# Designs tried in a protein design run: designed miniproteins, single chains, continued (2). Part 39

Each design is a single chain, and the fold is of that chain. pLDDT is the mean over its residues in the fold that is shown.

## One batch from the design tools (miniprotein)

Design m5407
Fold by ESMFold2-Fast:
Structure m5407 (fold): chain A 73 residues (1-73)
Amino acid sequence: AGAEAAERAARLAELAEAEAAEAEAQGLLRVAAAAREAARLFREAAEAGDPEVLEAAEREAREALARAAAADA
Protein backbone atom coordinates (compact mmCIF):
# COMPACT_ATOMS: atom_id res chain seq x y z
CA ALA A 1 0.00 0.00 0.00
CA GLY A 2 2.64 2.57 1.01
CA ALA A 3 4.95 1.59 -1.85
CA GLU A 4 2.10 1.81 -4.38
CA ALA A 5 1.06 5.21 -3.00
CA ALA A 6 4.66 6.44 -3.26
CA GLU A 7 4.98 5.20 -6.88
CA ARG A 8 1.66 6.79 -7.87
CA ALA A 9 2.57 10.06 -6.16
CA ALA A 10 5.97 10.15 -7.94
CA ARG A 11 4.21 9.55 -11.28
CA LEU A 12 1.67 12.30 -10.57
CA ALA A 13 4.50 14.70 -9.68
CA GLU A 14 6.15 14.05 -13.07
CA LEU A 15 2.83 14.63 -14.87
CA ALA A 16 2.23 17.85 -12.93
CA GLU A 17 5.71 19.15 -13.86
CA ALA A 18 4.95 18.40 -17.53
CA GLU A 19 1.58 20.19 -17.26
CA ALA A 20 3.29 23.20 -15.65
CA ALA A 21 5.82 23.45 -18.50
CA GLU A 22 3.07 23.20 -21.14
CA ALA A 23 0.87 25.77 -19.38
CA GLU A 24 3.82 28.18 -19.07
CA ALA A 25 4.59 27.78 -22.80
CA GLN A 26 0.94 28.71 -23.53
CA GLY A 27 1.08 31.77 -21.24
CA LEU A 28 -1.31 30.22 -18.69
CA LEU A 29 0.74 31.45 -15.75
CA ARG A 30 -1.82 30.69 -13.03
CA VAL A 31 -2.34 27.14 -14.26
CA ALA A 32 1.47 26.75 -14.49
CA ALA A 33 1.88 27.93 -10.87
CA ALA A 34 -0.91 25.63 -9.64
CA ALA A 35 0.62 22.66 -11.51
CA ARG A 36 4.05 23.33 -9.93
CA GLU A 37 2.41 23.46 -6.49
CA ALA A 38 0.64 20.16 -7.31
CA ALA A 39 4.01 18.61 -8.26
CA ARG A 40 5.45 19.74 -4.92
CA LEU A 41 2.51 18.23 -2.98
CA PHE A 42 2.84 14.95 -4.91
CA ARG A 43 6.60 14.80 -4.20
CA GLU A 44 5.82 15.23 -0.48
CA ALA A 45 3.18 12.47 -0.74
CA ALA A 46 5.73 10.19 -2.48
CA GLU A 47 8.17 10.71 0.41
CA ALA A 48 5.44 10.04 3.02
CA GLY A 49 4.23 6.84 1.29
CA ASP A 50 0.83 7.34 2.96
CA PRO A 51 -2.32 6.74 0.86
CA GLU A 52 -4.24 9.32 2.94
CA VAL A 53 -1.59 11.98 2.26
CA LEU A 54 -1.77 11.14 -1.46
CA GLU A 55 -5.58 11.36 -1.47
CA ALA A 56 -5.43 14.78 0.24
CA ALA A 57 -2.78 15.96 -2.26
CA GLU A 58 -4.92 14.80 -5.22
CA ARG A 59 -7.97 16.67 -3.89
CA GLU A 60 -6.02 19.87 -3.17
CA ALA A 61 -4.30 19.75 -6.58
CA ARG A 62 -7.60 19.22 -8.41
CA GLU A 63 -9.26 22.16 -6.63
CA ALA A 64 -6.28 24.49 -7.11
CA LEU A 65 -5.96 23.63 -10.82
CA ALA A 66 -9.70 24.19 -11.36
CA ARG A 67 -9.51 27.64 -9.70
CA ALA A 68 -6.39 28.55 -11.71
CA ALA A 69 -7.99 27.47 -15.01
CA ALA A 70 -11.07 29.62 -14.26
CA ALA A 71 -8.80 32.60 -13.44
CA ASP A 72 -6.82 32.17 -16.70
CA ALA A 73 -10.07 32.07 -18.72
Scores: mean pLDDT 84

Design m5408
Fold by ESMFold2-Fast:
Structure m5408 (fold): chain A 60 residues (1-60)
Amino acid sequence: SDEEMIEALAEAAKKAVETDVSLAEEAVKKLREAGEISSAKELAEKKAEEVEELAKKKKE
């Protein structure tokens, strides 16, 4: 489902940010773009915010 795809992308994005915080901007962009072309836009936005928050904590 679209929701499962967005959740999988979000988990991949979080793992990427754990490795290299500079990947956060691109990961968030891809997650939001996936949301725009799917029925799971609200979920994608929520997951993008979670990735942004994780990146913010990693930078500090």
Scores: mean pLDDT 78

Design m5409
Fold by ESMFold2-Fast:
Structure m5409 (fold): chain A 62 residues (1-62)
Amino acid sequence: SKKERILNAAYLRLLDMKRRGEEVTLERAKEIIREVAKQMGVTLSDEEIEKLAEEALKRVDE
């Protein structure tokens, strides 16, 4: 699905940030989800952005 593609792209960007020693926050994850969704032409609600950002952060912490 398009949402899974957005989630995977955001996850990879957050993982790269963590490897560089950058702080990976929920706010930054939400910004990345918004940017990826915009680039893919997908409209997401604020609630969908937050849930995808939370899932991406969870994957980075694994």
Scores: mean pLDDT 84

Design m5410
Fold by ESMFold2-Fast:
Structure m5410 (fold): chain A 81 residues (1-81)
Amino acid sequence: SEELLERARELLEEARRAAEQGDLAKALVLSAKAAALFGKAQGRSKEAAEKLKKDAEELKKLYPELEEAAEEIKKIAEETG
């Protein structure tokens, strides 16, 4: 549990740095990985997976240029729940 939370925090720091560099696609994917680990740590993997899947579909619909990032987030959701 604690190990999953530490990994999630590390991924959030990487996401923040990617965002600072203007790499929105990388920041979104890293944030999704962190959210999946937070879900696992809290025993809410299914809820985290469902939210990530919905967020990815919405992202793909609103920002077609982020389609590859959205598909990767969807895959993270499938691996999570």
Scores: mean pLDDT 86

Design m5411
Fold by ESMFold2-Fast:
Structure m5411 (fold): chain A 96 residues (1-96)
Amino acid sequence: SMLQEGVDLYSEAAAALKQGKYEEAARLLEELLKNPEYANDSGIWTHLGLAYRKLGKYEEAIEAYEKALSYETDPLEKADLEAQIAELKKKLEAQK
């Protein structure tokens, strides 16, 4: 049931992101990441970072993208994550 629950949570989170329901998406992804089986999934951390970014939670978005980067193996996805982190750090500094 835990694997089925994880699949259902990820599907619901993906639907929430697509619909612009970023608070709901973040909640569902945070719940999913409490399961150690999903804690190393770079895609889940990337989606959480996207949700936080859309909510203007730039510090939390950076932390999520840095977690995604630590688990990512694709060089192109790593480069995109590094670019997203750099841009968010600029936005965070501009808010001071």
Scores: mean pLDDT 86

Design m5412
Fold by ESMFold2-Fast:
Structure m5412 (fold): chain A 56 residues (1-56)
Amino acid sequence: GEIEEKLKKEQEKLNEELSKKGEELEKKGGTIEEGLKLLQEANEKVIEIKEKLLKE
């Protein structure tokens, strides 16, 4: 449905952003803690997007 299509599009955007941030973190010699925080923030964002789309 329309909601699934919007969710897929938002997931693709998040994947691109996460990939770019991950590459920058690796180039800067980022820590495991920084990587875990990035993952946690991404997961929280996915949940927020799902909640918003389900309420629209």
Scores: mean pLDDT 77

Design m5413
Fold by ESMFold2-Fast:
Structure m5413 (fold): chain A 65 residues (1-65)
Amino acid sequence: MIEREATAGVIMIYAAVLGVEARIEERDGELVLKLYARTEEQAKGAEEAKKLAEKEGIKVEIYKL
């Protein structure tokens, strides 16, 4: 859905501002936002982005590197 994709795009920009690498993937008709955290500070930022995305019905996967 274009509205969910637009919302995911905004959240990806938010994650990037926090230094978190973000990627979007469509899996079985569901949007999945992948966040990559390299530091504890980035991991906190990723959790905040996840909270916002899940509120909009977007699934989030956080990868701690």
Scores: mean pLDDT 76

Design m5414
Fold by ESMFold2-Fast:
Structure m5414 (fold): chain A 92 residues (1-92)
Amino acid sequence: SMEAREAAQEAAEAVTKAGAEGSAEVKGNTVTITAKNAPVSTAMGLLAGAVSAELAGAKATVTVKGDTVTVTLEAPSEEKAAEAARLVAESA
């Protein structure tokens, strides 16, 4: 849970640095990354990161509601959850 929490915090920081209001939450092997008021480039980066996470073996779901983009990453392990979150962070 510590590794996934660190990766989630990195993702929130990357999203914030990319111009959104970034936050992240970890529940078990699930990481949820939220970007509010994201520039289009940041939102597209989050979509690319979600695709990368799917290809790496996580289940990625992207939801857009108004001004908020949410990426939910469900992984088979805590280590894989951290890897998925880092892929999203790198793409933001």
Scores: mean pLDDT 86

Design m5415
Fold by ESMFold2-Fast:
Structure m5415 (fold): chain A 90 residues (1-90)
Amino acid sequence: PTESPISAEDYFKLGEKYFKEGNYKGAVVYYEMSMSIRGSSSAEEFLLMGKAYFKLGNYQKSVRFYQQALDLDPSNEEAKKNLEESQKKL
């Protein structure tokens, strides 16, 4: 039996902690676990995944996640700006 399952929100908070510590690979792992448990993703989660992959130098994944963030929230100016920046690195 499952005693106390860790929630999607708990993994999201771990991802934020790792991102703040400069551990972008760890941040990605925990953001992916948050998204997987939830079965869906918010524009904010996609934006943070894009930022983490950008910091890791994976500009192809960064572009994909910023596009997903804009698909959910087309008015997100940070995602638009970061998408343009990532595309320039391809």
Scores: mean pLDDT 82

Design m5416
Fold by ESMFold2-Fast:
Structure m5416 (fold): chain A 61 residues (1-61)
Amino acid sequence: MMLSEEEALALADLAVRYALQHRIDPAEALAGLRKTLAEVTDPELAERVVAYAERRLAELA
């Protein structure tokens, strides 16, 4: 794993901000984030971070 949990959550925050700014479909945004996280973190942390991003997208939409 290359990212800490804090770094992975920060990446999720950036992905959420980008998706909202560009009006990207939430499912597409989450799929892109999951793909990126698969390269830099373990699967368990990746799913937790994606769940966090999903909640943030719902909150900020």
Scores: mean pLDDT 80

Design m5417
Fold by ESMFold2-Fast:
Structure m5417 (fold): chain A 80 residues (1-80)
Amino acid sequence: SNLEKAKKIWDEFLEKAYEIEKKFLEGKMSLEEAEKEIEKLVKETEEELSKILDEKEFEEAKKTLEEIKKTLLEYLKKKS
């Protein structure tokens, strides 16, 4: 179902976001590299979700992704 596909995309997003944060905190990735990877991940996740969600669901998902992105980028900046 589209719901199961959306769940998989969200789970993959969260796992990848966690790996970026982990690499940054371990000193394996610079702040600039982490910010760039997060921006790329958000854009790729939006593209995947746009293929399976209706207009209303996609607008809600996009808003959620922007809030997660903003929160994560601010967190990484505070840790640098």
Scores: mean pLDDT 87

Design m5418
Fold by ESMFold2-Fast:
Structure m5418 (fold): chain A 57 residues (1-57)
Amino acid sequence: SMEVQELVEKLKEAVEAKDKEAVREALSRLMSIPGALSELDEEQKKVVEEGIKLLKE
């Protein structure tokens, strides 16, 4: 969906900026969408993993 793609793009920007608050917001919204993670390709899944790792720092 377009919403999932937009959220992944925002998450990627937030991860690149090391902005933990923006990462948390984007991940929260993405995870609230049923089936969103199943729509992601391998590169997009890595962005999600990088976001999660950043939040654990």
Scores: mean pLDDT 81

Design m5419
Fold by ESMFold2-Fast:
Structure m5419 (fold): chain A 62 residues (1-62)
Amino acid sequence: SLKEEIEKLKREAMDAAAQGKYEEAATLYRKAAEMLESLGQTEEAKRLLQIADLLEKIAKKR
């Protein structure tokens, strides 16, 4: 289901971030956010986009 795919993307994003792959993690969070937006889950989508923005900022400092 779409919900299961979103949960998988969130887990993969967390794993990427834990490995220091911040750019990859940001991309995965954005993909999950797009899918959440398609389901009308606007507040959760915004939250994931904020996390993605922070991760990209961390990546750019390296």
Scores: mean pLDDT 86

Design m5420
Fold by ESMFold2-Fast:
Structure m5420 (fold): chain A 96 residues (1-96)
Amino acid sequence: MSKEEIEKKIEEAKKLLDQAKKYLEQGDFDKAIELLDKAIKIVEELIKNNAPKEKVKELLKKAKELGMELLKKAPEKVTTAIGRILRTIGLLLDLE
């Protein structure tokens, strides 16, 4: 993956996290979870392609904060999906 592709994917992940937060604030938890999951999949690709660790950690920290806020506010029926995403974030953060 080129340096330009890495930068584009970092910006895409940031946009997805920002959109997920907006949907969370609107009470659209399904949309917020979908966008958070998409952002994490992009972060996994970034890690596989040796993207800068500091930028990856920043994205994972934002995703963790959003996932924890979703866990507090979302209905019980979607809590399992949020928990799975948070576990993935934790595992990715441990890949130091």
Scores: mean pLDDT 84

Design m5421
Fold by ESMFold2-Fast:
Formats: structure tokens, C-alpha cells, sequence
Structure m5421 (fold): chain A 80 residues (1-80)
């Protein structure tokens, strides 16, 4: 289902944010993880755009994805 697909994308995004938060990870690894996060978010937006209507639950997942992406971008920016 679209909900299960969005939940799977969110879970993968959460794993990448944990990698970006890891102080032992290199800046290059963090940048690569951020690029993958952006790709996963683009996939989530494509899935959402294919729906005739978004449920409140789907909207909440997308909002959480945006929050994770913003957090990851800020961490990588500060590491520069």
C-alpha cells in the first residue's frame, strides 16, 4: 500500500539520519547519506503525487520526512 511504502521510506531515512549524527562518520559519508536522504524524500513526494488524495496519516509521515531532511542538512552544514 502507499502507506506501507511511505513507512518503509521513513524508516530508511531515520537510519540515514542516525549515520549523519554519528560523530565517527566522515564528512564525505555524511554528505553521501544526505544525498540518499534527498533521493528518498523525492521518491516519497512522487508516491504522494500519485495519490488522488493524501490521508492525514500520509501527510504526517511526509511532515516527519521534511523534519528529518532539515535536521540532516543542518548537521552537514555545521560540519563544514
Amino acid sequence: SPMEQLEALLARMEELVEKIKDPSASLEEKREALEELQALYDEAVALASAQPELTPEQRALLARMVALLVEAMEIVREAL
Scores: mean pLDDT 87

Design m5422
Fold by ESMFold2-Fast:
Structure m5422 (fold): chain A 98 residues (1-98)
Amino acid sequence: ADKLFELANEIESLAKPTDMELWGAIAALTIPAAINRVFGEEDVELQKTAIKTAIDLLEKLPSKTAEQQRILNRLKEMYKLLEEKGLTVDEAWEEIEK
């Protein structure tokens, strides 16, 4: 789940202290990543829920920067791979980077 931490860190780099939707997305991605790191298990359904929550929060932003739109598009592409192929986030990241 290292790629969940990377996604959270990218969103954090775009977040101002008042961007509550961005901070909500960071929390949604970080919690499953921390669970995987502590317990050593990749829960696909938990990771799908995390990505979907991050997508929903980012879509609520009334005005998106180009960087925020880019990460949103990346999350949507990942969610499609998780949903259609049953991949983990780390596996979906590898598939996109091919």
Scores: mean pLDDT 76

Design m5423
Fold by ESMFold2-Fast:
Structure m5423 (fold): chain A 63 residues (1-63)
Amino acid sequence: MTAKEYIEKGEKAYEEGDYAKAAYYYLEAVLLDPSNKEAWKKLAEAAEKLGAKEDAEYYRKLA
């Protein structure tokens, strides 16, 4: 699976309200392409929805 495919799956999970699944897919995307600032931003948003405030702040710095 490509980084783009993981972002698409994460976005679908986020739209469904499954923030844990969205965070998982966005994390896989940033591991494949760490330069994708949009994926880091989406990962931060999913982490914030899960109450992982410190992780969300870290991911936002990488976006």
Scores: mean pLDDT 85

Design m5424
Fold by ESMFold2-Fast:
Structure m5424 (fold): chain A 62 residues (1-62)
Amino acid sequence: MVGDYYRAVGDYKPSSADELALKKGDLVEVLEEVDSTTYLVKNLKTGETGLVPITALEKVEV
């Protein structure tokens, strides 16, 4: 796999235009680790990209 895969632990609502909305169980691909608290991800269900806090995600074993 070219990226790490994570799953949303719950619903996430964006607080800014740069953030991505998630629903519990959504699979995302990590595109970039922006800092220690924030990832740039692609939502595999919607195809949208955006920033999410690392605390909104859990790593998927593949």
Scores: mean pLDDT 79

Design m5425
Fold by ESMFold2-Fast:
Structure m5425 (fold): chain A 116 residues (1-116)
Amino acid sequence: MVKLTESGGGTVAVGSSVTLSIKVSGVDFSSVTLGWVRQTPLTPFKPVATISADGSTVSYAPEVAGRFTISVDFSKQTVTLTMNDLQPEDTATYYGVAELPDGFLVYGEGVELTVV
């Protein structure tokens, strides 16, 4: 069974930087696409960033492009999202997501980020 273990989040100041991480287990890491989605009480799941396990394919949502960076460490089976210049609109619950080869999506438990 695939497991996503997330870390990071909390309450931070506007303009600060935060790092979120996903540790992936229970699946062949080379076979999955990994990423982050975010949700607020007022918005459904919105994509943030995705990365292939080898790091060759990367995408960002337009609203975070240039501020957020996603990276992968294959040896640690970890995906990291570095979030710079945080704004109040970045306040959300952030979920790690893994897309399996058959197209099934698996979500982590979510980490809450509040920007004040």
Scores: mean pLDDT 82

Design m5426
Fold by ESMFold2-Fast:
Structure m5426 (fold): chain A 72 residues (1-72)
Amino acid sequence: MDEGTYAARIGRAAVEAMEKDGSPEAALKAAQTEGDRLIEEARKRSPEDYEIAQRAKDRVLAAMEQLREAAK
């Protein structure tokens, strides 16, 4: 699975949590949880998928942090 696909799945989890709970903390927790789940699945496939999944999680969380700082 490519980095964009992992990032889209993590981002989707954050958006769904935000729509359901209306909380930035819930969105961040959902992104972290889905990211960790995808990393664990990728680890079982290959070292390359593991690295791609980790980069996708880091990228999504960094983007969420930038959006949070911009909203202050």
Scores: mean pLDDT 80

Design m5427
Fold by ESMFold2-Fast:
Structure m5427 (fold): chain A 98 residues (1-98)
Amino acid sequence: SVEELLERAEELLEEAERALEEGRVEEALELLEEALRLLEEALRLAETEEELERIRELAERALELAKRALELAPKELILRAIGLVLRAIGLILDIELR
């Protein structure tokens, strides 16, 4: 269900934030990638304005965490972090176009 996807995405975003606080950037990127995947699936299943708003809020949080990951990223992880920033922006735009 959309609610189960959103609950799991929120948990992953909380874990990503903790990983960034601990300097575990690679782990944070993996958690963000999984959270964005769940949010993209939630968007495909979303039928209500309330569901779309919850997806937007979590996507905006994912964008903020991806930007923080980019700031903290060692050189070898910069492109992965940029990719996640762009993916989060794309998800937000997809919601706007609905």
Scores: mean pLDDT 90

Design m5428
Fold by ESMFold2-Fast:
Formats: sequence, C-alpha cells, structure tokens
Structure m5428 (fold): chain A 66 residues (1-66)
Amino acid sequence: MKEKAEELLQKGIEALRKGDYDTAIKYFEEALKLDPENRKAWAYLGVAYLEKGETEKADEYFAKAN
C-alpha cells in the first residue's frame, strides 16, 4: 500500500514540475487515500494549491504536513 502511495506521489511531483497542478492534486489525493499519514503528500498538496493561488487550502494542507 505505501509503495503504491509513493508511486502516485512521484507521478504527482512530475505533474507539478510540468505545471499541471490539477493532475498533481489528483495524484496526491489518491496517494493520501492509500496512506493518509503521508506528510510529504500533504506538503505537495499545499504546494499545488499555493501555485493555483488557493492560499487558504494551501495553509490547511501545510498544517497537516507538520
């Protein structure tokens, strides 16, 4: 399960690097369904929402990453 979550996390990071924030969010959300305590996935969700200008959502996800 955590291995699959890490694979989804990596796909999300690739989408984030390409500027495809909606695809990145989808992969990070799928990773969190498999591993809800994955702080790295919460942090990247925060980054993706921050890049979209959704600062309130970004702050909430960064809080969950800590």
Scores: mean pLDDT 83

Design m5429
Fold by ESMFold2-Fast:
Structure m5429 (fold): chain A 55 residues (1-55)
Amino acid sequence: KPSLTEVIVNFLKKNGVSREQIEKMAKELMKSLSTIKSPEEIEEIKKAVEELIKE
């Protein structure tokens, strides 16, 4: 697996999730990642998700 950030971003983008849905998924991902990864990585993922929303 290349990167959690890439996997998550690709998954959300490929599914064409709406902006509101992406926010909900981001919170769920943050909760899951908080258990397995450091908060710094969670912040990076949130940033990537936000970039997709602002397209």
Scores: mean pLDDT 64

Design m5430
Fold by ESMFold2-Fast:
Order: structure tokens, then C-alpha cells, then sequence
Structure m5430 (fold): chain A 100 residues (1-100)
């Protein structure tokens, strides 16, 4: 039973860390969206802003899921990790495009 409690604590800590990382990635993407808009690339800016909104909505959904059902912490971590992979890929592509 102590092993189960430790796993639950670790899962909740991972959820908090994953949500924070996801929000940090969304903030960085918003910065690139702002630069794209300033450069006149409204299409790129709008696309990135939509992704930021989706990542923020995912973070909110993850928090709500864990608040309603702490037993779903592992699922919440999985969702956050999937969102972070999308964010990391999009930021890397955006950096290459805006650096050109």
C-alpha cells in the first residue's frame, strides 16, 4: 500500500510539472506568433495562436480531470506529454521558419 501512495504522489507531481512545461511551451509559441504578426505573416500567426489556445485548453482539461478524479493522474500525464510533443515540434519548426 505504501508503494501505491508513492506512485500516486509521483503521478500528481508529474502532472503539475507536465502542465507547467506545457504552459511554458505555449507561452514561447505565443511569442513566435507575435513576431510573425509583426512581420506581416498573419496566416502563420493565426495558426500558432490556435495551437496556443489548444494547448491552454488541454492544460485546463488536465487540471480538471485530476481535480475530479485523482486516480486518473497517469492518464493526465499521458495527455500532457502528448501535448508537449506537439508543442516542441511546432516551436522547433517555427524557430527554423522565423530564423530564415
Amino acid sequence: HMEELKKRKEALEKVDEAVKTLQDSANRMQEYADRARAAGDRGVAASMETTVENLQALADKIRELVEKDPEKADKAVEMAQAGQRVADSTIAEGERRLAA
Scores: mean pLDDT 77

Design m5431
Fold by ESMFold2-Fast:
Structure m5431 (fold): chain A 78 residues (1-78)
Amino acid sequence: MIDPRLVEGILHLMRGILYEKEGKYDEAIEEYSRAAELLKDVDPAFAAWAYRRMAEVAKKSGKNDLAEQYEKKAKELE
């Protein structure tokens, strides 16, 4: 049986990737954060990946302090 949180989390990861590719960084972070919230208990590795993507998006938008916070969250899940 597939956990519904895994499916929904992956869908949010895919939306985040699409927004990031389009340069819509705020929308990408919103989708990645929703994915991380859904995935943290069912697949911590995917949740950590989402936080690493959020860190990269934050760096691209000049928010280096926020990027460091997301990187720390990713390491806590690995």
Scores: mean pLDDT 83

Design m5432
Fold by ESMFold2-Fast:
Structure m5432 (fold): chain A 89 residues (1-89)
Amino acid sequence: VEELLREAGDLVARAADAAKSPESQIAATMALIGVAIALHLPGDPKEAAEFVLRQLERALEAAQKSGDTVAADLYRRAIELAKEAIEKA
């Protein structure tokens, strides 16, 4: 679970680097904060992964609205990793 969430975080960091708009960059930063909190929160790994999934879905929506297709594709990949983390938790 932690490895999948770290991989998701790496993809989100790459999305932030690729982001062309301030809105997309802010969304990427919020998703990265979400991943960091989930990795360091004591508690249920499934709840942590579900929290990360919610932040990534918000980031994807922001990237899609800003037309940032590269960031959106990276968020979709991160979302799949978060879903796998939920299934394994």
Scores: mean pLDDT 74

Design m5433
Fold by ESMFold2-Fast:
Structure m5433 (fold): chain A 64 residues (1-64)
Amino acid sequence: MSEEELEREIALALARMALGIELSSSKPNPEAIEELEKVIEKLERGEISPEEAIEKTLEILRKS
């Protein structure tokens, strides 16, 4: 496994965990859920880097 593959797996795990936290919230933020879903989709398609995905996930969590 390459470093890039490992970084992608970590980024995916982080984004999925963040999405799970939002979905489990008593007051889920629909915008945060939508943005996290887009981050996961783009990362799975290789449209964004793992680093960018992590940055986006953390930004979304700060807004929630």
Scores: mean pLDDT 80

Design m5434
Fold by ESMFold2-Fast:
Structure m5434 (fold): chain A 114 residues (1-114)
Amino acid sequence: SLEELEERINRAIERNREALLAAGLTEEDLELLKRFLLTGEVTERVREAVSRVVRFYKEANEGVLPVAGTGLSQEELERVAAGEPLDRETLLRAVGAVLGLSPEEVEEILEFLK
């Protein structure tokens, strides 16, 4: 259900809150990421927040973006980190990976947004 999906997204954000804020993301960035995962709406501000979170993920992994389980290539994740105007699915998969959502949870979000 939408309520169960919202709870899972809220838990994923809360699990990562301290680390993301310490990395320079703002409360506004976290709210933009939550709204993006629930609506699939891509704005410039959402792309900037997604770029920041993926760059944090890269730094946390010694400058190498982990691709396993993301459904994305290394090139696609590097383009997300660069803030490039990519499709909604690519941005959702990237955010899901950083927040520690399972591949199954990301697919459920994508199905909900169809």
Scores: mean pLDDT 79

Design m5435
Fold by ESMFold2-Fast:
Structure m5435 (fold): chain A 57 residues (1-57)
Amino acid sequence: SLERTILNALRAAAGPVSVDALAQGLGVSKETVERAIDRLEAEGRVRRTADGYVAAP
């Protein structure tokens, strides 16, 4: 699933990852990433920072 792929990408990253970087890296639209991130953030699985998103513990 896209949500699982995003979570794995964020867990592997050395720091926060932007929506644009996720969209480019995963080969999907920015809109598609934003929808998946909104769901993950609502579930408490990702956290927004000033520089992008990180996986929650």
Scores: mean pLDDT 83

Design m5436
Fold by ESMFold2-Fast:
Structure m5436 (fold): chain A 64 residues (1-64)
Amino acid sequence: GEGAELAIRLIQHETGVPEEVIRRALEMLEAGKSIEEAAAYLTEEAGLPPELARRVAEALAKLS
């Protein structure tokens, strides 16, 4: 939806993570994966520090 696309763009702008990676993390959460699994994916694929990856995953979970 429009709100999810805006959130993805804001996270990309703030973190430098590619929009495709952020969208995949959101899809994982929508599919029932945990915040911890989405945060691990963001750390692995985008090199985010674990604490920042968790905060991003928590923000995305509110959109799911």
Scores: mean pLDDT 82

Design m5437
Fold by ESMFold2-Fast:
Structure m5437 (fold): chain A 73 residues (1-73)
Amino acid sequence: MDEEVIEKIRELWERIKATDDPEEQIKLLEEMIELAEEAGADESAIEALRESLEKLRDTIPEVVKQWAATPAA
């Protein structure tokens, strides 16, 4: 299928892993889900991404807690 769409999904994933902002990660993941749906990705994969998004939203306080627990140099 469209290599261009696959490349865009890859770019979004690279940005997700490169960002330090949990809110930005959620935003990028939402964009990736939308793009995957438009590209006709497997329904199971799309459902897993939606589930991951809900978990990320629920774990925002836990992520903040983990950042606060990082030892200061």
Scores: mean pLDDT 68

Design m5438
Fold by ESMFold2-Fast:
Structure m5438 (fold): chain A 61 residues (1-61)
Amino acid sequence: MSREKRLAALKYAMDLLRQGASRADVVNALMERFGLSRAEATAIVDNAELALLMEKNMKKS
């Protein structure tokens, strides 16, 4: 998978999570939109959740 495709998928996952989508819905959306395997989509969602947690901490600091 290209770096550009991974970055686009990560941003898409973060946007869906910010809108209140469930983890399972985001995994399915990534598989459909980007042609990712479930394992690849799950890894991107894990990274998106971590990125959102870091964003929350930086806003307080």
Scores: mean pLDDT 79

Design m5439
Fold by ESMFold2-Fast:
Structure m5439 (fold): chain A 64 residues (1-64)
Amino acid sequence: HMPDLDDILEALALMSIGIMKANKPSKEELKEWGERMIERLKQLGASDEIIERFKKEVEELIKS
């Protein structure tokens, strides 16, 4: 059984968030990185569901 593309892209996006959090970036760096990652996820064919979840996670990091 192969995972679908959305499962793989979601896992990669969430791992990327963990890495960014560990690096303690500024709010500006988080915003710029988030916008770039959303663009890349769209290019890779991520569903709207995955993109919206990723946006939510980035917004929560910026608020923290």
Scores: mean pLDDT 78

Design m5440
Fold by ESMFold2-Fast:
Structure m5440 (fold): chain A 118 residues (1-118)
Amino acid sequence: MAKSLHELDAAELEAVRAQVDALAAAGRDVTLVSEIRSRADAEATARALRDLFGLDVPVEELLKYEKVYAHLSADRRVALILLRPDGTLVVSGDVTPAVLAAAETLARHEKAKLVIEE
């Protein structure tokens, strides 16, 4: 089972970044997950999103969610798929067909209701 982003140390984050770069260079999309159970998990998730994807997501925003999935397209576009504690899955960013398909798959896995907010 892959580690959640909030569990990664600095060396593991560098390894994930190298893997993400290799997959993008191969024309492949990547989806990474982070679980948020505490403020420390949200802070670790914010750092990972900044370091891997250049995303500046406030810790206070991340605290609204149980899980964050970051979808990186091969062309380096990023979308976030966000699981709320009430069982709602929200998509933020560019909703491409690939992002929508990923969100639908994750909604089935999490048994969550998919909501697209533009």
Scores: mean pLDDT 77

Design m5441
Fold by ESMFold2-Fast:
Structure m5441 (fold): chain A 98 residues (1-98)
Amino acid sequence: GPGGELGARGGLLGGLGGFLGGKKANNPTLAAAGAIAGAGGVFGGSLPGPLGALSGGLSGIAAGKIGIAAGKAGGDEEAIKLGERGLELGRKGAALGR
């Protein structure tokens, strides 16, 4: 549903931001955390109904926050923007599950 799709997109964008920012910061733990949270958003968002919206959205929020933090640590403005967009989409997805 739309909430799961928003959560999945949030996870992808936030996870990509976390991965790129983590690499720029030379921090493999942040890069891995971004990738894992992003995957969680995609897989969670694939669940039917409110579960997809909540699990995908919440994972998208986590991925977005990781992307912002990793981008700031690495000085990567693109990673920060990806994280901010991921956070926005994750929040919208989670709201549709409530």
Scores: mean pLDDT 82

Design m5442
Fold by ESMFold2-Fast:
Structure m5442 (fold): chain A 86 residues (1-86)
Amino acid sequence: MKKLTDEDIEELTREAVRELGLDKSLEPLVRAGVRRIADLVNSGESVDDAIKKAISEFRGRLPPPIARKVVDAIEYVGEQLKKRGY
């Protein structure tokens, strides 16, 4: 299986921010979530397990309104990874 690269992480981050209409100030938090999913998937975890773990980690660290937006972006990226055959 092809490993997710830094280029893939940047593309997925920009797509999530654009498609969900998120404020650009959230881009670094979205990128952190995408990188976490990529690291887990690259280590051999399923997309669903990677999403669950990333969501749990970000919900515990962010204020609820911001956590909701980052979680929506994480879920969006998970669907894109499934479309790519991950």
Scores: mean pLDDT 84

